Designed miniproteins, single chains, continued (4). Designs and how they scored, part 105

Each design is a single chain, and the fold is of that chain. pLDDT is the mean over its residues in the fold that is shown.

## One batch from the design tools (miniprotein)

Design m15625
Fold by ESMFold2-Fast:
Structure m15625 (fold): chain A 105 residues (1-105)
Amino acid sequence: MAQDPKLKEVMMEIMKATLYIAAAHIALKAGDEELAREYAEKAIEAAREAVRAAREAGAPEELVREAEEEVKKAEEALKKGDIKEALRHVSRAVTLVARAAEEAA
């Protein structure tokens, strides 16, 4: 079967989120909290786009919904200033979206 364009979008957004999560952790270790926050915000946005694309691709609703809940928890943690907690939640969201995309493929 031809590759679904929405599955390609999910893969690209997962890659972006994963790289931003790594960059945020590096910034935190270097003591640059503001840069870490900026990368965490970009990771959350990429994860949100991955969730949207996975839903549009017909991925299992249970996994998509759980990933969306993890994105919301990441946003709430970041608003409270807990960058490490935000990164934990967005990492979990990325893992769930990747699994949802695999099941939709």
Scores: mean pLDDT 86

Design m15626
Fold by ESMFold2-Fast:
Structure m15626 (fold): chain A 60 residues (1-60)
Amino acid sequence: MLLPGAAAALAARHEAEKLGSEEAARATQDMLDRAVASGTEEASRAAGQEAAKAAREALN
């Protein structure tokens, strides 16, 4: 991924799955799907940042 937001969203999803947090993984996936469906780079970036934040909160 060349978009930092999209890359962050994928990383957050991977981290959530590694933690075995099914709920966090589903929430991250849902946000990613919504961003992709919107078809906008800005929406993808925003979703990526939110997903990354959620994953970091799950880690802490």
Scores: mean pLDDT 66

Design m15627
Fold by ESMFold2-Fast:
Structure m15627 (fold): chain A 92 residues (1-92)
Amino acid sequence: MSMEEGARAVGEAAAEATRAFPPEELAEKLRELGEEALRELRRRGAPEERLEEARRLFEEAVEAARAGDAEATGRAMERLARLLAEVERELE
């Protein structure tokens, strides 16, 4: 599976979750996931510019999920998944 296919799958799953879960519940789960992911990336030595980009994408996903916008949530999570895959490759 290509990195693009993986990122798209994450975005589609996030959009489905937005339709299935209450907006506030999903927003809170995405916020917690984002905090944990950023903490782990920082611990592994990810550059600050990459951490800032990831933080912005998580914030966009949280706001979209809170608004119940499945397409916007999926798009933000797809972009985030691509960024995280690039950072993971750079850290190896």
Scores: mean pLDDT 81

Design m15628
Fold by ESMFold2-Fast:
Structure m15628 (fold): chain A 86 residues (1-86)
Amino acid sequence: MKVEELYEKLLPAAREMMLEDAKIIVKEKGLPEEVAERAAERTAEEVARLAAEELVEPRISSEEFGQFGYEVLMKAIEEAKKELEE
């Protein structure tokens, strides 16, 4: 299966998971829910693409995958916060 086909199949699940995680983090930081929504969408796209690539050609561990998702989400939260405040 092509990476793009897998990406499209994985994206809905990635969106759901990232939105749940983002809402928890932004609530702990006292940030608006809109930050969670913007950050989650961006993170879901990157996580779904990496997941699709790993299914075609496995290159990283599950731990490394989780670390990537966390780092992307934290960066996306900071970017979304800046866009809404500045």
Scores: mean pLDDT 81

Design m15629
Fold by ESMFold2-Fast:
Order: structure tokens, then sequence, then C-alpha cells
Structure m15629 (fold): chain A 60 residues (1-60)
């Protein structure tokens, strides 16, 4: 859906922002994204993008 595609783009932009501008937010953003993975109503299409974002942030 267009909404899910927009959320994936926002997620990618958030990872890039932490990487380039706000590395001090890394742990807080990882914790937030891990929290989203536990939501029972999370769209299936967001599971792999969220895991990829967490992995990218952990590699920073």
Amino acid sequence: SPEIEALIRDLEATVEYVRTEAPELKDAVIAHLRGLLTQPDLPAELVEPLRAAIAELEAL
C-alpha cells in the first residue's frame, strides 16, 4: 500500500539521519524499533524492513 511504502521510506530516512546527524540516538531508536516488532497489529510488510533497520543501526 502507499502508506506502507511511505513508512518504509521514513524508516530508511530515520536510519540515515541517525547515521549522519544523530549517532547519539542510535540506542533509543533501536529500542523503539524493537518495540514496534512486538506489536500484534504490525503489518507483515514492515517486519523485514524493521529488522534491516535495526541491523544497520547496530552496525554503526
Scores: mean pLDDT 87

Design m15630
Fold by ESMFold2-Fast:
Structure m15630 (fold): chain A 92 residues (1-92)
Amino acid sequence: DEEIERLAEELLARLLELLAKDGVTLSPAQQQTVLDLLVRTLKRLLSAKTDAEIDAILRDFRAELLAAGVPEQAAGLAVGLLREAYKKLKAK
């Protein structure tokens, strides 16, 4: 669990770095929402067995971010970062 939380924090930090280059900032509440959803989605991804399940989990993650008021640009970047992190985890 601690490893998943650490990875989620690293992904959030990278997301904020990428957004800052474009002059986009997330409120503390939006940052907490992204972090909570990253932790939840990482746990779901580790239980996924098919590409269809992975795609469904990432689609739900993006929808939940948008529903929480996270900007479209941030939601899209977060999905991309999470997909790449998952690929690296599976390669180990």
Scores: mean pLDDT 84

Design m15631
Fold by ESMFold2-Fast:
Structure m15631 (fold): chain A 70 residues (1-70)
Amino acid sequence: SEVLALQQQAKQLEDQAKQLLELAGNYQGLAELSTEENREKYLEKAGELFDQMNKLDEEAKKLKAKIESL
């Protein structure tokens, strides 16, 4: 069914977002243990991963809205 296919796509995006969140957390942890120069770079990487996570969350949200409209 279309609903099932959209639910599977939304779940895949949510699972990917969770992986990015965990990776971002790892970079934040590395930043706490690092020199000032390396800290900046790790925080920048964490920020990039949070941005990617937010984009996937928004896409999943749009798919869930489409399911609700069916």
Scores: mean pLDDT 87

Design m15632
Fold by ESMFold2-Fast:
Structure m15632 (fold): chain A 91 residues (1-91)
Amino acid sequence: VEELKKEMEEAIDELREALENNDAEAFAQAVLRLRETVQKLVELIGDNKELEEVVKPLEERLLTEVVPLAHANKKKAEFAAALRAVHAAAQ
């Protein structure tokens, strides 16, 4: 769980940096990494409350750091599925 939480935090940093640098390839790879990591967290934890406690702060980082940049760069569609997966895990 701790390793996956760290991987998710790293994916959020990679998403932000890719959007700031207009690096479409780095952004696509970071989106895939985020989706993969969230899926692994959902599979490992299974407990809705524990999953919510781990993922909710990371969702808040995505909403404040990544979503505004994705909107500005017109990358919302590519990111939307990953964001929805994070949101579902954070509830």
Scores: mean pLDDT 73

Design m15633
Fold by ESMFold2-Fast:
Structure m15633 (fold): chain A 61 residues (1-61)
Amino acid sequence: ERDKRIQEETNRYLKEVKEKADKELEKTSDPEKRIQLVNREIAEVLRHIGDLIDEEIAEEK
Protein backbone atom coordinates (compact mmCIF):
# COMPACT_ATOMS: atom_id res chain seq x y z
CA GLU A 1 0.00 0.00 0.00
CA ARG A 2 2.72 2.49 0.97
CA ASP A 3 4.85 1.15 -1.88
CA LYS A 4 2.00 1.92 -4.28
CA ARG A 5 1.77 5.50 -3.01
CA ILE A 6 5.54 5.97 -3.30
CA GLN A 7 5.52 4.47 -6.82
CA GLU A 8 2.67 6.74 -7.98
CA GLU A 9 4.34 9.85 -6.56
CA THR A 10 7.71 8.77 -8.00
CA ASN A 11 6.17 8.20 -11.45
CA ARG A 12 4.58 11.66 -11.36
CA TYR A 13 7.85 13.26 -10.30
CA LEU A 14 9.81 11.31 -12.94
CA LYS A 15 7.46 12.61 -15.65
CA GLU A 16 7.93 16.21 -14.48
CA VAL A 17 11.71 15.84 -14.20
CA LYS A 18 11.91 14.23 -17.65
CA GLU A 19 9.95 17.07 -19.26
CA LYS A 20 12.18 19.63 -17.54
CA ALA A 21 15.34 17.73 -18.52
CA ASP A 22 14.17 17.42 -22.14
CA LYS A 23 13.79 21.20 -22.37
CA GLU A 24 17.26 21.76 -20.90
CA LEU A 25 18.77 19.16 -23.24
CA GLU A 26 17.20 20.91 -26.25
CA LYS A 27 19.15 24.04 -25.25
CA THR A 28 22.41 22.12 -24.67
CA SER A 29 24.31 20.70 -27.66
CA ASP A 30 27.63 19.95 -25.89
CA PRO A 31 27.84 16.18 -25.21
CA GLU A 32 29.74 16.52 -21.92
CA LYS A 33 27.31 19.11 -20.57
CA ARG A 34 24.39 16.91 -21.64
CA ILE A 35 25.85 14.02 -19.61
CA GLN A 36 26.30 16.34 -16.62
CA LEU A 37 22.65 17.47 -16.92
CA VAL A 38 21.43 13.86 -17.01
CA ASN A 39 23.56 12.95 -13.98
CA ARG A 40 22.20 15.95 -12.09
CA GLU A 41 18.60 14.97 -12.91
CA ILE A 42 19.26 11.38 -11.79
CA ALA A 43 20.73 12.60 -8.50
CA GLU A 44 17.70 14.88 -7.98
CA VAL A 45 15.26 12.03 -8.60
CA LEU A 46 17.11 9.65 -6.26
CA ARG A 47 17.18 12.29 -3.51
CA HIS A 48 13.44 12.91 -3.90
CA ILE A 49 12.66 9.18 -3.74
CA GLY A 50 14.78 8.86 -0.60
CA ASP A 51 12.95 11.78 1.02
CA LEU A 52 9.57 10.20 0.24
CA ILE A 53 10.62 6.87 1.76
CA ASP A 54 12.03 8.54 4.89
CA GLU A 55 8.84 10.58 5.31
CA GLU A 56 6.59 7.51 5.07
CA ILE A 57 8.75 5.62 7.59
CA ALA A 58 8.69 8.54 10.03
CA GLU A 59 4.91 8.95 9.72
CA GLU A 60 4.32 5.24 10.36
CA LYS A 61 6.19 5.30 13.68
Scores: mean pLDDT 74

Design m15634
Fold by ESMFold2-Fast:
Structure m15634 (fold): chain A 95 residues (1-95)
Amino acid sequence: MDPWLRPAPVLAEILREVGIEEEVITLGELIAGLAEYLVKHNLIKFENNNPSGDSTIDLSGTLLKEIVGKDKVSGKEFAKKISEYIKKNAVRVTP
């Protein structure tokens, strides 16, 4: 059974911008919503035009900066910071 989560208020606000208004969601829905938020606000930037180039996520002026603590971050660092925030701030619930 996929874990059900009540996201912290900051994450809930982010998810509402991509049409996720449910108070309790799965971890998969939360991750999908965050990915859609990054695409919708054009936050993923490819600094390099080669296949080995890493993407940079620009969080300046977003609620995600509050969670991550940096204006610009790599995709790997973003995933790490989001996972740690979820572990500490999301409440697991059983419907």
Scores: mean pLDDT 72

Design m15635
Fold by ESMFold2-Fast:
Structure m15635 (fold): chain A 74 residues (1-74)
Amino acid sequence: SEEEELEKRRVELLQELREKHGEDFYFFAMEELNKFLKKHPEVAKDPKKLLEIVEAILKAKSKEEVKEVLENFK
């Protein structure tokens, strides 16, 4: 299904984030994303929007940019 393809793409992007930016950056980004999802549980139920957020995080160059990305999705 489209939802299964979106979730697969999200998992692939998170793996790319870990490989490209390293463990410390990856765990920071995951912690910030988890905090965001706790405040916006409706986003956790929207695979397309969740994929867009992960794609934006992958493009971030610093931990500060990860926070800015998440602020833009409020």
Scores: mean pLDDT 80

Design m15636
Fold by ESMFold2-Fast:
Structure m15636 (fold): chain A 61 residues (1-61)
Amino acid sequence: AALAEHGELGRRIQEIVEAHKDDPDARYAAIEALLKEAGYPGTDIKGMVDGSRAGAAALAA
């Protein structure tokens, strides 16, 4: 169950990234919405989103 759930979530995140590659704000908003739908706590969602934003900024620099 856990592995299948991780695979599905990862695929949906990749779909969001590809669909919103030109709009990072829309991308992160969609990822946040997906994680909320999946039942992640708001603090964990914030950490994941903030970490992803920081990582993307570091790679772009």
Scores: mean pLDDT 68

Design m15637
Fold by ESMFold2-Fast:
Parts: structure tokens; sequence; C-alpha cells
Structure m15637 (fold): chain A 98 residues (1-98)
């Protein structure tokens, strides 16, 4: 059905966004390594959380429509949390450069 295609498409999109956030977090961790070890560790934790969230959404997308719907909604919440965490890390990196 169209609903099934829409739900799967949304779940795939959320998983891809989470993968992207994980890559961004790893790049920030590398930048932070020379500035502040704790900031680098925070960025690495965000990268791991993003990877775990992406795996969960991708796994649920291969299940029922209901499981995929629930998973992408939880994934959207995790995206928001990760984006907020990454902005905090970016701010801390810029403060350490001054």
Amino acid sequence: SEREREVISKAVGVALRLIGLGVEAELLAKEAEKLDKEVAEKARELAERAREAAREVARAASGTVEEAEEAYRRGEERIKELEEGLEEVKKEIEEKKK
C-alpha cells in the first residue's frame, strides 16, 4: 500500500540522517582531540549513540509497518537530541580555540 511505502521511506530517511550525524560527530571528535579530551569524548559518545539509533531504525524498517512507524518516530526524537548535543560540542570547540 502507499502507507507502507511512505512509512518505509521515512524510516530509511531517518536512518540515513542518523548515519550522517554519527559521521559529523566523529569529525568533531577528531577536531576536539587536540583541544580538549572531554569534549572529544562527548563527541565520540554522540557518534556511538547515532550509530546505535540508525541500526535500530534500519532493523525495524524490515519488520511490520507498525514497528517501522514507531521506530522512525523514536529516531526523529534521537535526531533532535543528537543535533542539540552536536551544537553544544561545536560551541565548546570554538570556545577552546579562543
Scores: mean pLDDT 86

Design m15638
Fold by ESMFold2-Fast:
Structure m15638 (fold): chain A 93 residues (1-93)
Amino acid sequence: SERELIEQMTEDIQAAVRAILAEAGEEAAGEKIARAIRETGDQFMGMSLEDAAASILRTVREVAGELVSEEVRERIVAAVQAVADAAIKRYQA
């Protein structure tokens, strides 16, 4: 179901963000961003996969902008976009 795809995408995005921030030595920021991602994913569970992806990406840009350097923010935004794009392509296949 689309709901199951949103759940899987949310989990994959959380994992990607945590991994990048752990490598950057920013584990505390990684957990705060992962929590914001989960809260956004849960809020959009009744919406389309595309709307959930767009909302999670917006949340990541906003929260990361407050917590990490612009370089680290761009790395996590790129990783989040890649996970979202892969989930959408899988749904369309």
Scores: mean pLDDT 86

Design m15639
Fold by ESMFold2-Fast:
Structure m15639 (fold): chain A 64 residues (1-64)
Amino acid sequence: MSKAIQEDIDRGLAQIRIGVLRTTGLREGQKDPSVLEQTQKQIEELKKLEKEALETGKTLDEVM
């Protein structure tokens, strides 16, 4: 139970940090947009898989 809460917090914090890093990278003159775009897609995919796992009652591994 406590682990599930910790994982939810960790996921939220990771999303915030990645979001800030993405914005900072763009602002500081990120020259290769493919790196930024790939990171953003991976974040979105992970969030989508988490939602699908919750809806289907399967684990992330099973949804992937």
Scores: mean pLDDT 60

Design m15640
Fold by ESMFold2-Fast:
Structure m15640 (fold): chain A 75 residues (1-75)
Amino acid sequence: AATTTVSAAFTLNGAAASVTLTVSGTAITASAAAGLSADAVTTLQKAVTAALAAGLSLAAAVAAGIAAAIAAENA
């Protein structure tokens, strides 16, 4: 199979947030998102894609994406 799905739940400024990502090689698509703006979701997808391209594990890439999304919401 060429695709894997990953779900992450976290807290953003005291509110519950979640994202589900579909991973195909280095291509990342957000399948579902809650508690995030469209810009934050886009930032998360770009950060995960960049981290995977840099050779990080999927877990580290998702953590980087979450950090980028939090930073985007706080901008």
Scores: mean pLDDT 77

Design m15641
Fold by ESMFold2-Fast:
Order: structure tokens, then C-alpha cells, then sequence
Structure m15641 (fold): chain A 87 residues (1-87)
């Protein structure tokens, strides 16, 4: 479902931007909430991307890595998401 994949991609991208902003100026609670929301949407995007793309195995591995990271590891979560976007 390309429509769903596009929507999940947009949500994850928007949440990543909001999280970056909140890390610099927002409250700690707001930042932690945004990181968790970003993680959830990034996992959904990775799973959908894996299902629809030729890189299913790589997408599943990235989704597993995203699930294992803590909220303080936002930079690593974003890097994994950016790698998935490039594939």
C-alpha cells in the first residue's frame, strides 16, 4: 500500500524534525514523548518498506534495531531511519 507507506514516511519525518527542535528548546518530557512517537512511526515505516520493497530482510533488521534503542538514543534512531529512506 503506497498510500500508507507515504503517510507513515511523512509522519516519521515530521516527528524527527519536531524531536530535533524539542531537544534544543523543549521540555524533557516533550522530547521523550516525541522520541517514542518517532520510534513507533519509524518501526511502522520500516516494516511497510520491508513488505513492499526488494530489501525486505534489511528493512526487518532496521526495524528490530529501532525497537531496541532507548529514547536517549534518538540520534541513532534517526540515522537508522535515514538509512532506510535512502534504500
Amino acid sequence: NSEELFKERERAVELAKKTEEAKKTGSKEETEKLVEEFREEAVKFAELHAELGGSKEEGEKIAEKIKKYKVEDFEELKKLFDELLAS
Scores: mean pLDDT 73

Design m15642
Fold by ESMFold2-Fast:
Structure m15642 (fold): chain A 120 residues (1-120)
Amino acid sequence: LLERILEKADELAEALAKGDEKKVEELKEELVELIGEYLASLGVKVSREAIENAVDSIVDTGKELIKEGVPLEIVKLEIKIGILRFILKEAVENNADEADIEAIQERIEELEKKLQELKK
């Protein structure tokens, strides 16, 4: 499920770069559903509104990065990191299993390492 979220995040970044507003809205809806399913699999209950607000904020950040001419590969990483940080926050606040929290943290660290390599 987590890998499916990351795949949809990459598709979202590509749709944002192309200015495909219809595809962006479709991918936002898919991400809200997938994030909700993943959090539920961790025993974490988060309102749909909270997930929608987080996805909207991440999309707005992605749009700003594209407008500033940031490379698509960096935008993809920033969106994925943003989604995982939201999931991590909700998992920690709702007392998810330590093993699940560690798995999310490790995935964030992997993506942040890739982001730093692209900045060189």
Scores: mean pLDDT 86

Design m15643
Fold by ESMFold2-Fast:
Structure m15643 (fold): chain A 87 residues (1-87)
Amino acid sequence: DDEEDLKKAKELKEKGKKYLEEAKKENGEKVEKEIEEILSEESAKDDYEAALIGKENLSKIDEEKGKIQGEAALARLYESALEEIEE
């Protein structure tokens, strides 16, 4: 049932936002290590994981320029993940 999948996707999206915010608040090193490990295996399989990697990569490469673009890109990826599950 798509309702269950949509609810699960919303929880994953919310967990990801919290995970990213909390990780950046406490210590970004853990987030960087996790991203580096994922990137060493090429890339994330899920749109949700790709969104988290995208934001960190943009932030690391260009803090000023990437901030706005990263937020817009992540918003699109998060929305795309929810739409795919609903369909």
Scores: mean pLDDT 50

Design m15644
Fold by ESMFold2-Fast:
Structure m15644 (fold): chain A 84 residues (1-84)
Amino acid sequence: TELERLREQIEQLERDLEVIKENLDTFSLEELKQLKKQVQGEIAKLRELLKKVTDPELQAQLERLLARLQELLALIEEKIAELE
């Protein structure tokens, strides 16, 4: 039940990340700074979770999500630099 909930949360986050990435050009500088903080927080949470997860399929899914969050973080930082 907790693992199923976690998988559903991961899938939802993956969908949310795609929408955010596609709409990044619509964000203001302040919204981008807030988003950066949120993405950094999610990366930290996923790193801690990866240390505790023993299911190989879930571990692989979390590693892919972590890579996507790191990619989004780089794009956010690039957009912040463009607007400053």
Scores: mean pLDDT 81

Design m15645
Fold by ESMFold2-Fast:
Structure m15645 (fold): chain A 91 residues (1-91)
Amino acid sequence: SMAEIEELLRRREEELLRELEELLGRPPDENERRAIRLAARLLVAEELGAPLEELRKLHIETWEAANADLPQEVLEAQKKKYEESLAKLKE
């Protein structure tokens, strides 16, 4: 259901935001929060078995967001998640 998807998205976003806050040692800014929202959507779509073409599209969007004026720690974290997600798409 849509409510179940919304709860899954909320949980993933909270997990990623907590991880980011620990890495940064400060609250995330708006660009960082946007990157996390896109990453959470990507991870949820992947878990739900979205088509390969949609997953690739979300990977590109997530990576582009992560490359937009973010601190190095955020870029490195997003790059790692992007690489892990791409590896799953090859299998």
Scores: mean pLDDT 73

Design m15646
Fold by ESMFold2-Fast:
Structure m15646 (fold): chain A 57 residues (1-57)
Amino acid sequence: GGDAVDRANQISKQIYDINKKIRTTTDADAIAEYQQKLDDIQKQLKDEQQKLDELRG
């Protein structure tokens, strides 16, 4: 519900956008930077999903 779902959706959109940039970018340095951001954001998404699961459990 509410704010937590919105936050998870925002993070998911950021993951999608970064993946798209990785696919369209040919610069290895830029790809490495996007990959690092992707890893960080995916970790945040997992953390938020775990918090929601604990709330239900």
Scores: mean pLDDT 77

Design m15647
Fold by ESMFold2-Fast:
Parts: structure tokens; sequence; C-alpha cells
Structure m15647 (fold): chain A 76 residues (1-76)
């Protein structure tokens, strides 16, 4: 259902945030964090597209994930 997909996207966003915050805590450079974020976003996009998720939800994930990455990188 749409509700189940939305929940999965929220869980993916939390996992993405936790991974970037972990990298920041470990002292990974901003450049390497940007590279890691880009790879994670591409993998998530490919996964959602392979599952035929609605494009509107894929776009929402990408927009929110970019915001998360920008927030964490600004603190680094």
Amino acid sequence: SMEEIEKEIEEMLETFREELERLAQQGVSPEDMEAAAKKLLQLAKDYMESKNYPQSLINRFLEEAKRIAEEILARA
C-alpha cells in the first residue's frame, strides 16, 4: 500500500541520517561524506525504481535526503 511505502521511505531517511551522522562523528572529511551521500542516494533511487515505487515518493525521498545531507555537512 501507499502507507507502507511511505513508512519504508521514512525508515530509509532515518537510516541515511544515521549513516551520515556516524561518518561525521568518525571525522570523515566533508568531501568523502558528500561522495558517500551521493552513492547512498543513487542506491536508494535504483532500489525504489526497481520496485516501481511512485515517482512522487521517490522525488520526496531525494528532496528530504538532500536536505539531511546539507544539514549534516553544514555542521561538519
Scores: mean pLDDT 86

Design m15648
Fold by ESMFold2-Fast:
Structure m15648 (fold): chain A 75 residues (1-75)
Amino acid sequence: SAEEKLKEIEKELLAKGKEILAKNPDTVETQIKLTQEVIDALEQMAKVLPKELHPAVEERLKKAKEKLKELKEKA
């Protein structure tokens, strides 16, 4: 179901985030990697969520992409 796919995406995002933080603490490069994983997870979520929830995901995706751009300018 969509709910099961969402839980799997969330679980994978948390696991990847923990791995990145363990290997690369407190750098702009680490924040770029974490933000990219959030963007990838949001794009996967958009594919499985009902259309009614797409605007909320798209808004979060837009903000995450803006944050990624800012971080890359600082790197």
Scores: mean pLDDT 78

Design m15649
Fold by ESMFold2-Fast:
Structure m15649 (fold): chain A 85 residues (1-85)
Amino acid sequence: DKDEELAKKLEEFVEKKLKELEEEFKNGASAEEILKKIDDMIIGLKKIKEEAKKRGMENTAKAAEESIKKLEEFKEKIKKKEEEE
């Protein structure tokens, strides 16, 4: 199933990118740089979600939605760490 395969690839891609961003932040990247990268990914995922919905690709649309949610949660985590400084 193309939809299930794309959903899995999207989920794996986002998990990998989240780990990369977390490591960049740990290694001294600014909160501003990390937040910009997160915002760019969210924009891309919103486009993927809308395209998936138009094509009836429910699994890919759900994967995109969950990925957006994970990125928004990570964004809040970065902001909270900046506040605690």
Scores: mean pLDDT 84

Design m15650
Fold by ESMFold2-Fast:
Structure m15650 (fold): chain A 98 residues (1-98)
Amino acid sequence: MEERERLIREAVEIILDELINKEKKSLEEISEEVNESLGVPLAKSEEELKDILVKAALEDEALAEGIIAQAALIELKKKGGNTLEELQAAYAEVKAKL
């Protein structure tokens, strides 16, 4: 069982859920933004987008760190942790693990 791949996949799922369900972005908008920002292929489905992002993050440690950090911040906000200090602490803990 690849622990790092699992962590990255869970982080991608958290980010996509926030963008689609909370921010109301379409899959097309997210796929286009990711294509423009990261140079990865356009996705035709949410599952394909997840696979593309996981693969890219497995080959790029900085991207993996960024994805995991964003997921940690999203989860902290959902728990009511909205202070700058709490967000900075969550990011620092994730960064220290990579």
Scores: mean pLDDT 74

Design m15651
Fold by ESMFold2-Fast:
Structure m15651 (fold): chain A 61 residues (1-61)
Amino acid sequence: MEKQIEQLKKRAQTFPPEQQQVVLDLVEGAQNLVAQGQHELAQTVLGLAQQWVDQQEQQQK
């Protein structure tokens, strides 16, 4: 999980600040879910964040 979060943050740094903030918000949400013991939901949120980042990278190249 920590490695996924670090990779998402690094990839998001290539985006404009507003789009970077979306990724940071999703990562923070996933971390809050982990703190509540909701590991399955946290993984789902991180998976959605990865899909969103992948789509943005392909669009921006």
Scores: mean pLDDT 78

Design m15652
Fold by ESMFold2-Fast:
Structure m15652 (fold): chain A 79 residues (1-79)
Amino acid sequence: MVGRIRLRTESEEVRKKALEVGEELKKMGVALDIRVYPDGVIEIDLDLDYTPTKVSAAYILVSALTVEGAELLSLEELE
């Protein structure tokens, strides 16, 4: 099962940070994909078939990005 987190930012620096952290989360097996769109939308796809602890790590990332100026748009299929 896949969960999706959507964020938006006008900051190029926050977008670069999201891609860097997304790469680390993919190496950890927490994220399946990270996408950044030209309109500043960031999408993070999570594998919910793993442990709840990995989903929590991705949620902590969302919180960190919102502190740096990203707007949380949606959390889909997340617990």
Scores: mean pLDDT 69

Design m15653
Fold by ESMFold2-Fast:
Order: structure tokens, then sequence, then C-alpha cells
Structure m15653 (fold): chain A 64 residues (1-64)
């Protein structure tokens, strides 16, 4: 699968992350790579991603 940009909005941060992941990446894949990019455990991320993120490739998280 081709790698495509996923936009990760982090509550309270002005800049979103852009992650290059496979077109068929699961929500779990995006959250795992987000946690890795932010250097936090996945358990420190609250998932606020809206329905339809698979079409928009926009994920939203909050640091706990």
Amino acid sequence: ARKVPYLVEVVGRKQSLVLMLPEDATEEDVLRETAKALKVPVEKLENLTPEGWEETRVVKVKLL
C-alpha cells in the first residue's frame, strides 16, 4: 500500500502532526505512531477521533 499523510490534531497544540502511514492504516496504527512521535505511552492519549476519519485521514487526540 502507498504511504499517505494522516493529520493528527492534538488538543492544546497549535501545530498538528503529519504522519506518513499506509492507506489501509487502522485507527490503532495511527494512535500507536502518534504516541511514538510524541514520545508518550499510548495510555497517555485520549482518542477523540470523529467518525469518518478513514475518509478525511484526520485523527484527534488529547494528552492526559
Scores: mean pLDDT 82

Design m15654
Fold by ESMFold2-Fast:
Structure m15654 (fold): chain A 68 residues (1-68)
Amino acid sequence: MEELIEKVKELLSKYDKITVEQFKNILLEAGLSEEDAEKFANYLKEKYGDVITREQAIEAAEEFLKLL
């Protein structure tokens, strides 16, 4: 889990803002399953809307992945 969070942070380092769809693709690239990536994308859309900052994405990843 910690390695997955670090991979997500690495992939996000090039973005100031991303869409939830782009972030879902980053999660899949980092090794998250399609089912978990879809759950997380839906959570992000509910909490932040369709566009999120890098800081919001990292915070949400750390919180959500602890629940898995």
Scores: mean pLDDT 77

Design m15655
Fold by ESMFold2-Fast:
Structure m15655 (fold): chain A 68 residues (1-68)
Amino acid sequence: REEAIRALEGAIDSLKQGKTFQAAALLLVASVLDESILPYVREALTALNNGDVETAIKILEEAVEKLR
């Protein structure tokens, strides 16, 4: 749980730095650690595919809140 939160927070930080590949890797790690966040990861990836990094970050922040 805490490990999944840490991976999600790392992905958010990577997106804020423009490191999309590192963010994707951390999202994969987070989804393996906690499958309950899979819908959030899918929505965030959809936002990233549309070039909407801000929406992706918001969705991942919601995933962090769900795990707390």
Scores: mean pLDDT 79

Design m15656
Fold by ESMFold2-Fast:
Structure m15656 (fold): chain A 68 residues (1-68)
Amino acid sequence: LSPAERSARNLAALALAEARRAGLPEDVVQRIEALGQEALSRARAGEPVEAVEAWWLAQMARIYAEHR
């Protein structure tokens, strides 16, 4: 795996584990899973790890703003 692909998988896995531990609604968990797939697609399209991570943080901030 490229560094960007590895980062995308790790970020998604961590976020999903935390969401499930926190008891977030299933639709929120599904949205995080979809963002994880998008991050992986961006990494596979050749985006550098820093760009994938910055995009991921922006998307997660939007989810948190909608639920807090």
Scores: mean pLDDT 82

Design m15657
Fold by ESMFold2-Fast:
Structure m15657 (fold): chain A 67 residues (1-67)
Amino acid sequence: SAAEREALLAEIRELLARLGFSETEIRVAIHELRTHASLAQLRALLEALRRAKDVAEAARIIGRYLR
């Protein structure tokens, strides 16, 4: 659903902020995810980001999901 999709995007945004991404980097990433990622990809990305130790690991994870 659209509501579930927006909730996942909000959770991802908060995790990226906690990991040290800038507001501009977060805005660009969320825009790309909203445009191209499926609901299943958003769920998988959120789970992977929860395990990220730092911004570098998070950036590698995001790069694998954004194409």
Scores: mean pLDDT 83

Design m15658
Fold by ESMFold2-Fast:
Structure m15658 (fold): chain A 58 residues (1-58)
Amino acid sequence: MDEIIEEIAKRLGISVEEIERLAVRGAIENGLGARFGERLKAGDLEGALEILEEILAA
């Protein structure tokens, strides 16, 4: 799980800390943080990236 978050950070060019902030924001605004967590548990890196991109666009 930790490895997948680091890989996402590298692909987006942001820090793990920034990803954590974005996940919290998504949980507050549209429950997207919960979906992100589900993708991480499944090891679905591409699915997790899609959710983060949606949070960034919101």
Scores: mean pLDDT 71

Design m15659
Fold by ESMFold2-Fast:
Structure m15659 (fold): chain A 109 residues (1-109)
Amino acid sequence: MKTRTYRVSAHATLSIDEDTKTISINVRGAASREEARQALRDIAEVLEKLGFPKEVIDAVRELAENLTPEAVRRLVEAGRKAGYNVIVNLAYRDENGELHFYSADAPAP
């Protein structure tokens, strides 16, 4: 297995496994809402530079603007349509100190 891991911030990593066509997006709960949004924008830029499909990049950018379970689901679905298994583990703390957790993966084909 050739897995590449990119640390895009102190609280966020992007891992890509070319053999399994897997993209893993992880944002840790130590991130604030704005740090989570910025990390997702940075992840989208890395994916764009690596030549990943536009629909996946656009879905990551949508998630950065709309931190919702629906946006996570759209990202997983965009990955599936592009031939990739997308795993999302997104945790952040909002301005009230509340922790938000979104976790999703693509079902096996």
Scores: mean pLDDT 82

Design m15660
Fold by ESMFold2-Fast:
Structure m15660 (fold): chain A 61 residues (1-61)
Amino acid sequence: GSEEDARRALEAAEAATTAAEAGAALHQSKIVLKNADTEEARRLAEEAIRAAERALQASGA
């Protein structure tokens, strides 16, 4: 479901250690947010986007 997809996107974003991984996680998180059909799924997808953006900044990109 959309909440499970959002949780997986957040896990991928939090696990990202390279710019490529962070970029992929950001892209996936945006897709998940667009397809989110519950408030919890949107909240988790937005957290995933923020986590991916932080990972991308930490990678020097």
Scores: mean pLDDT 83

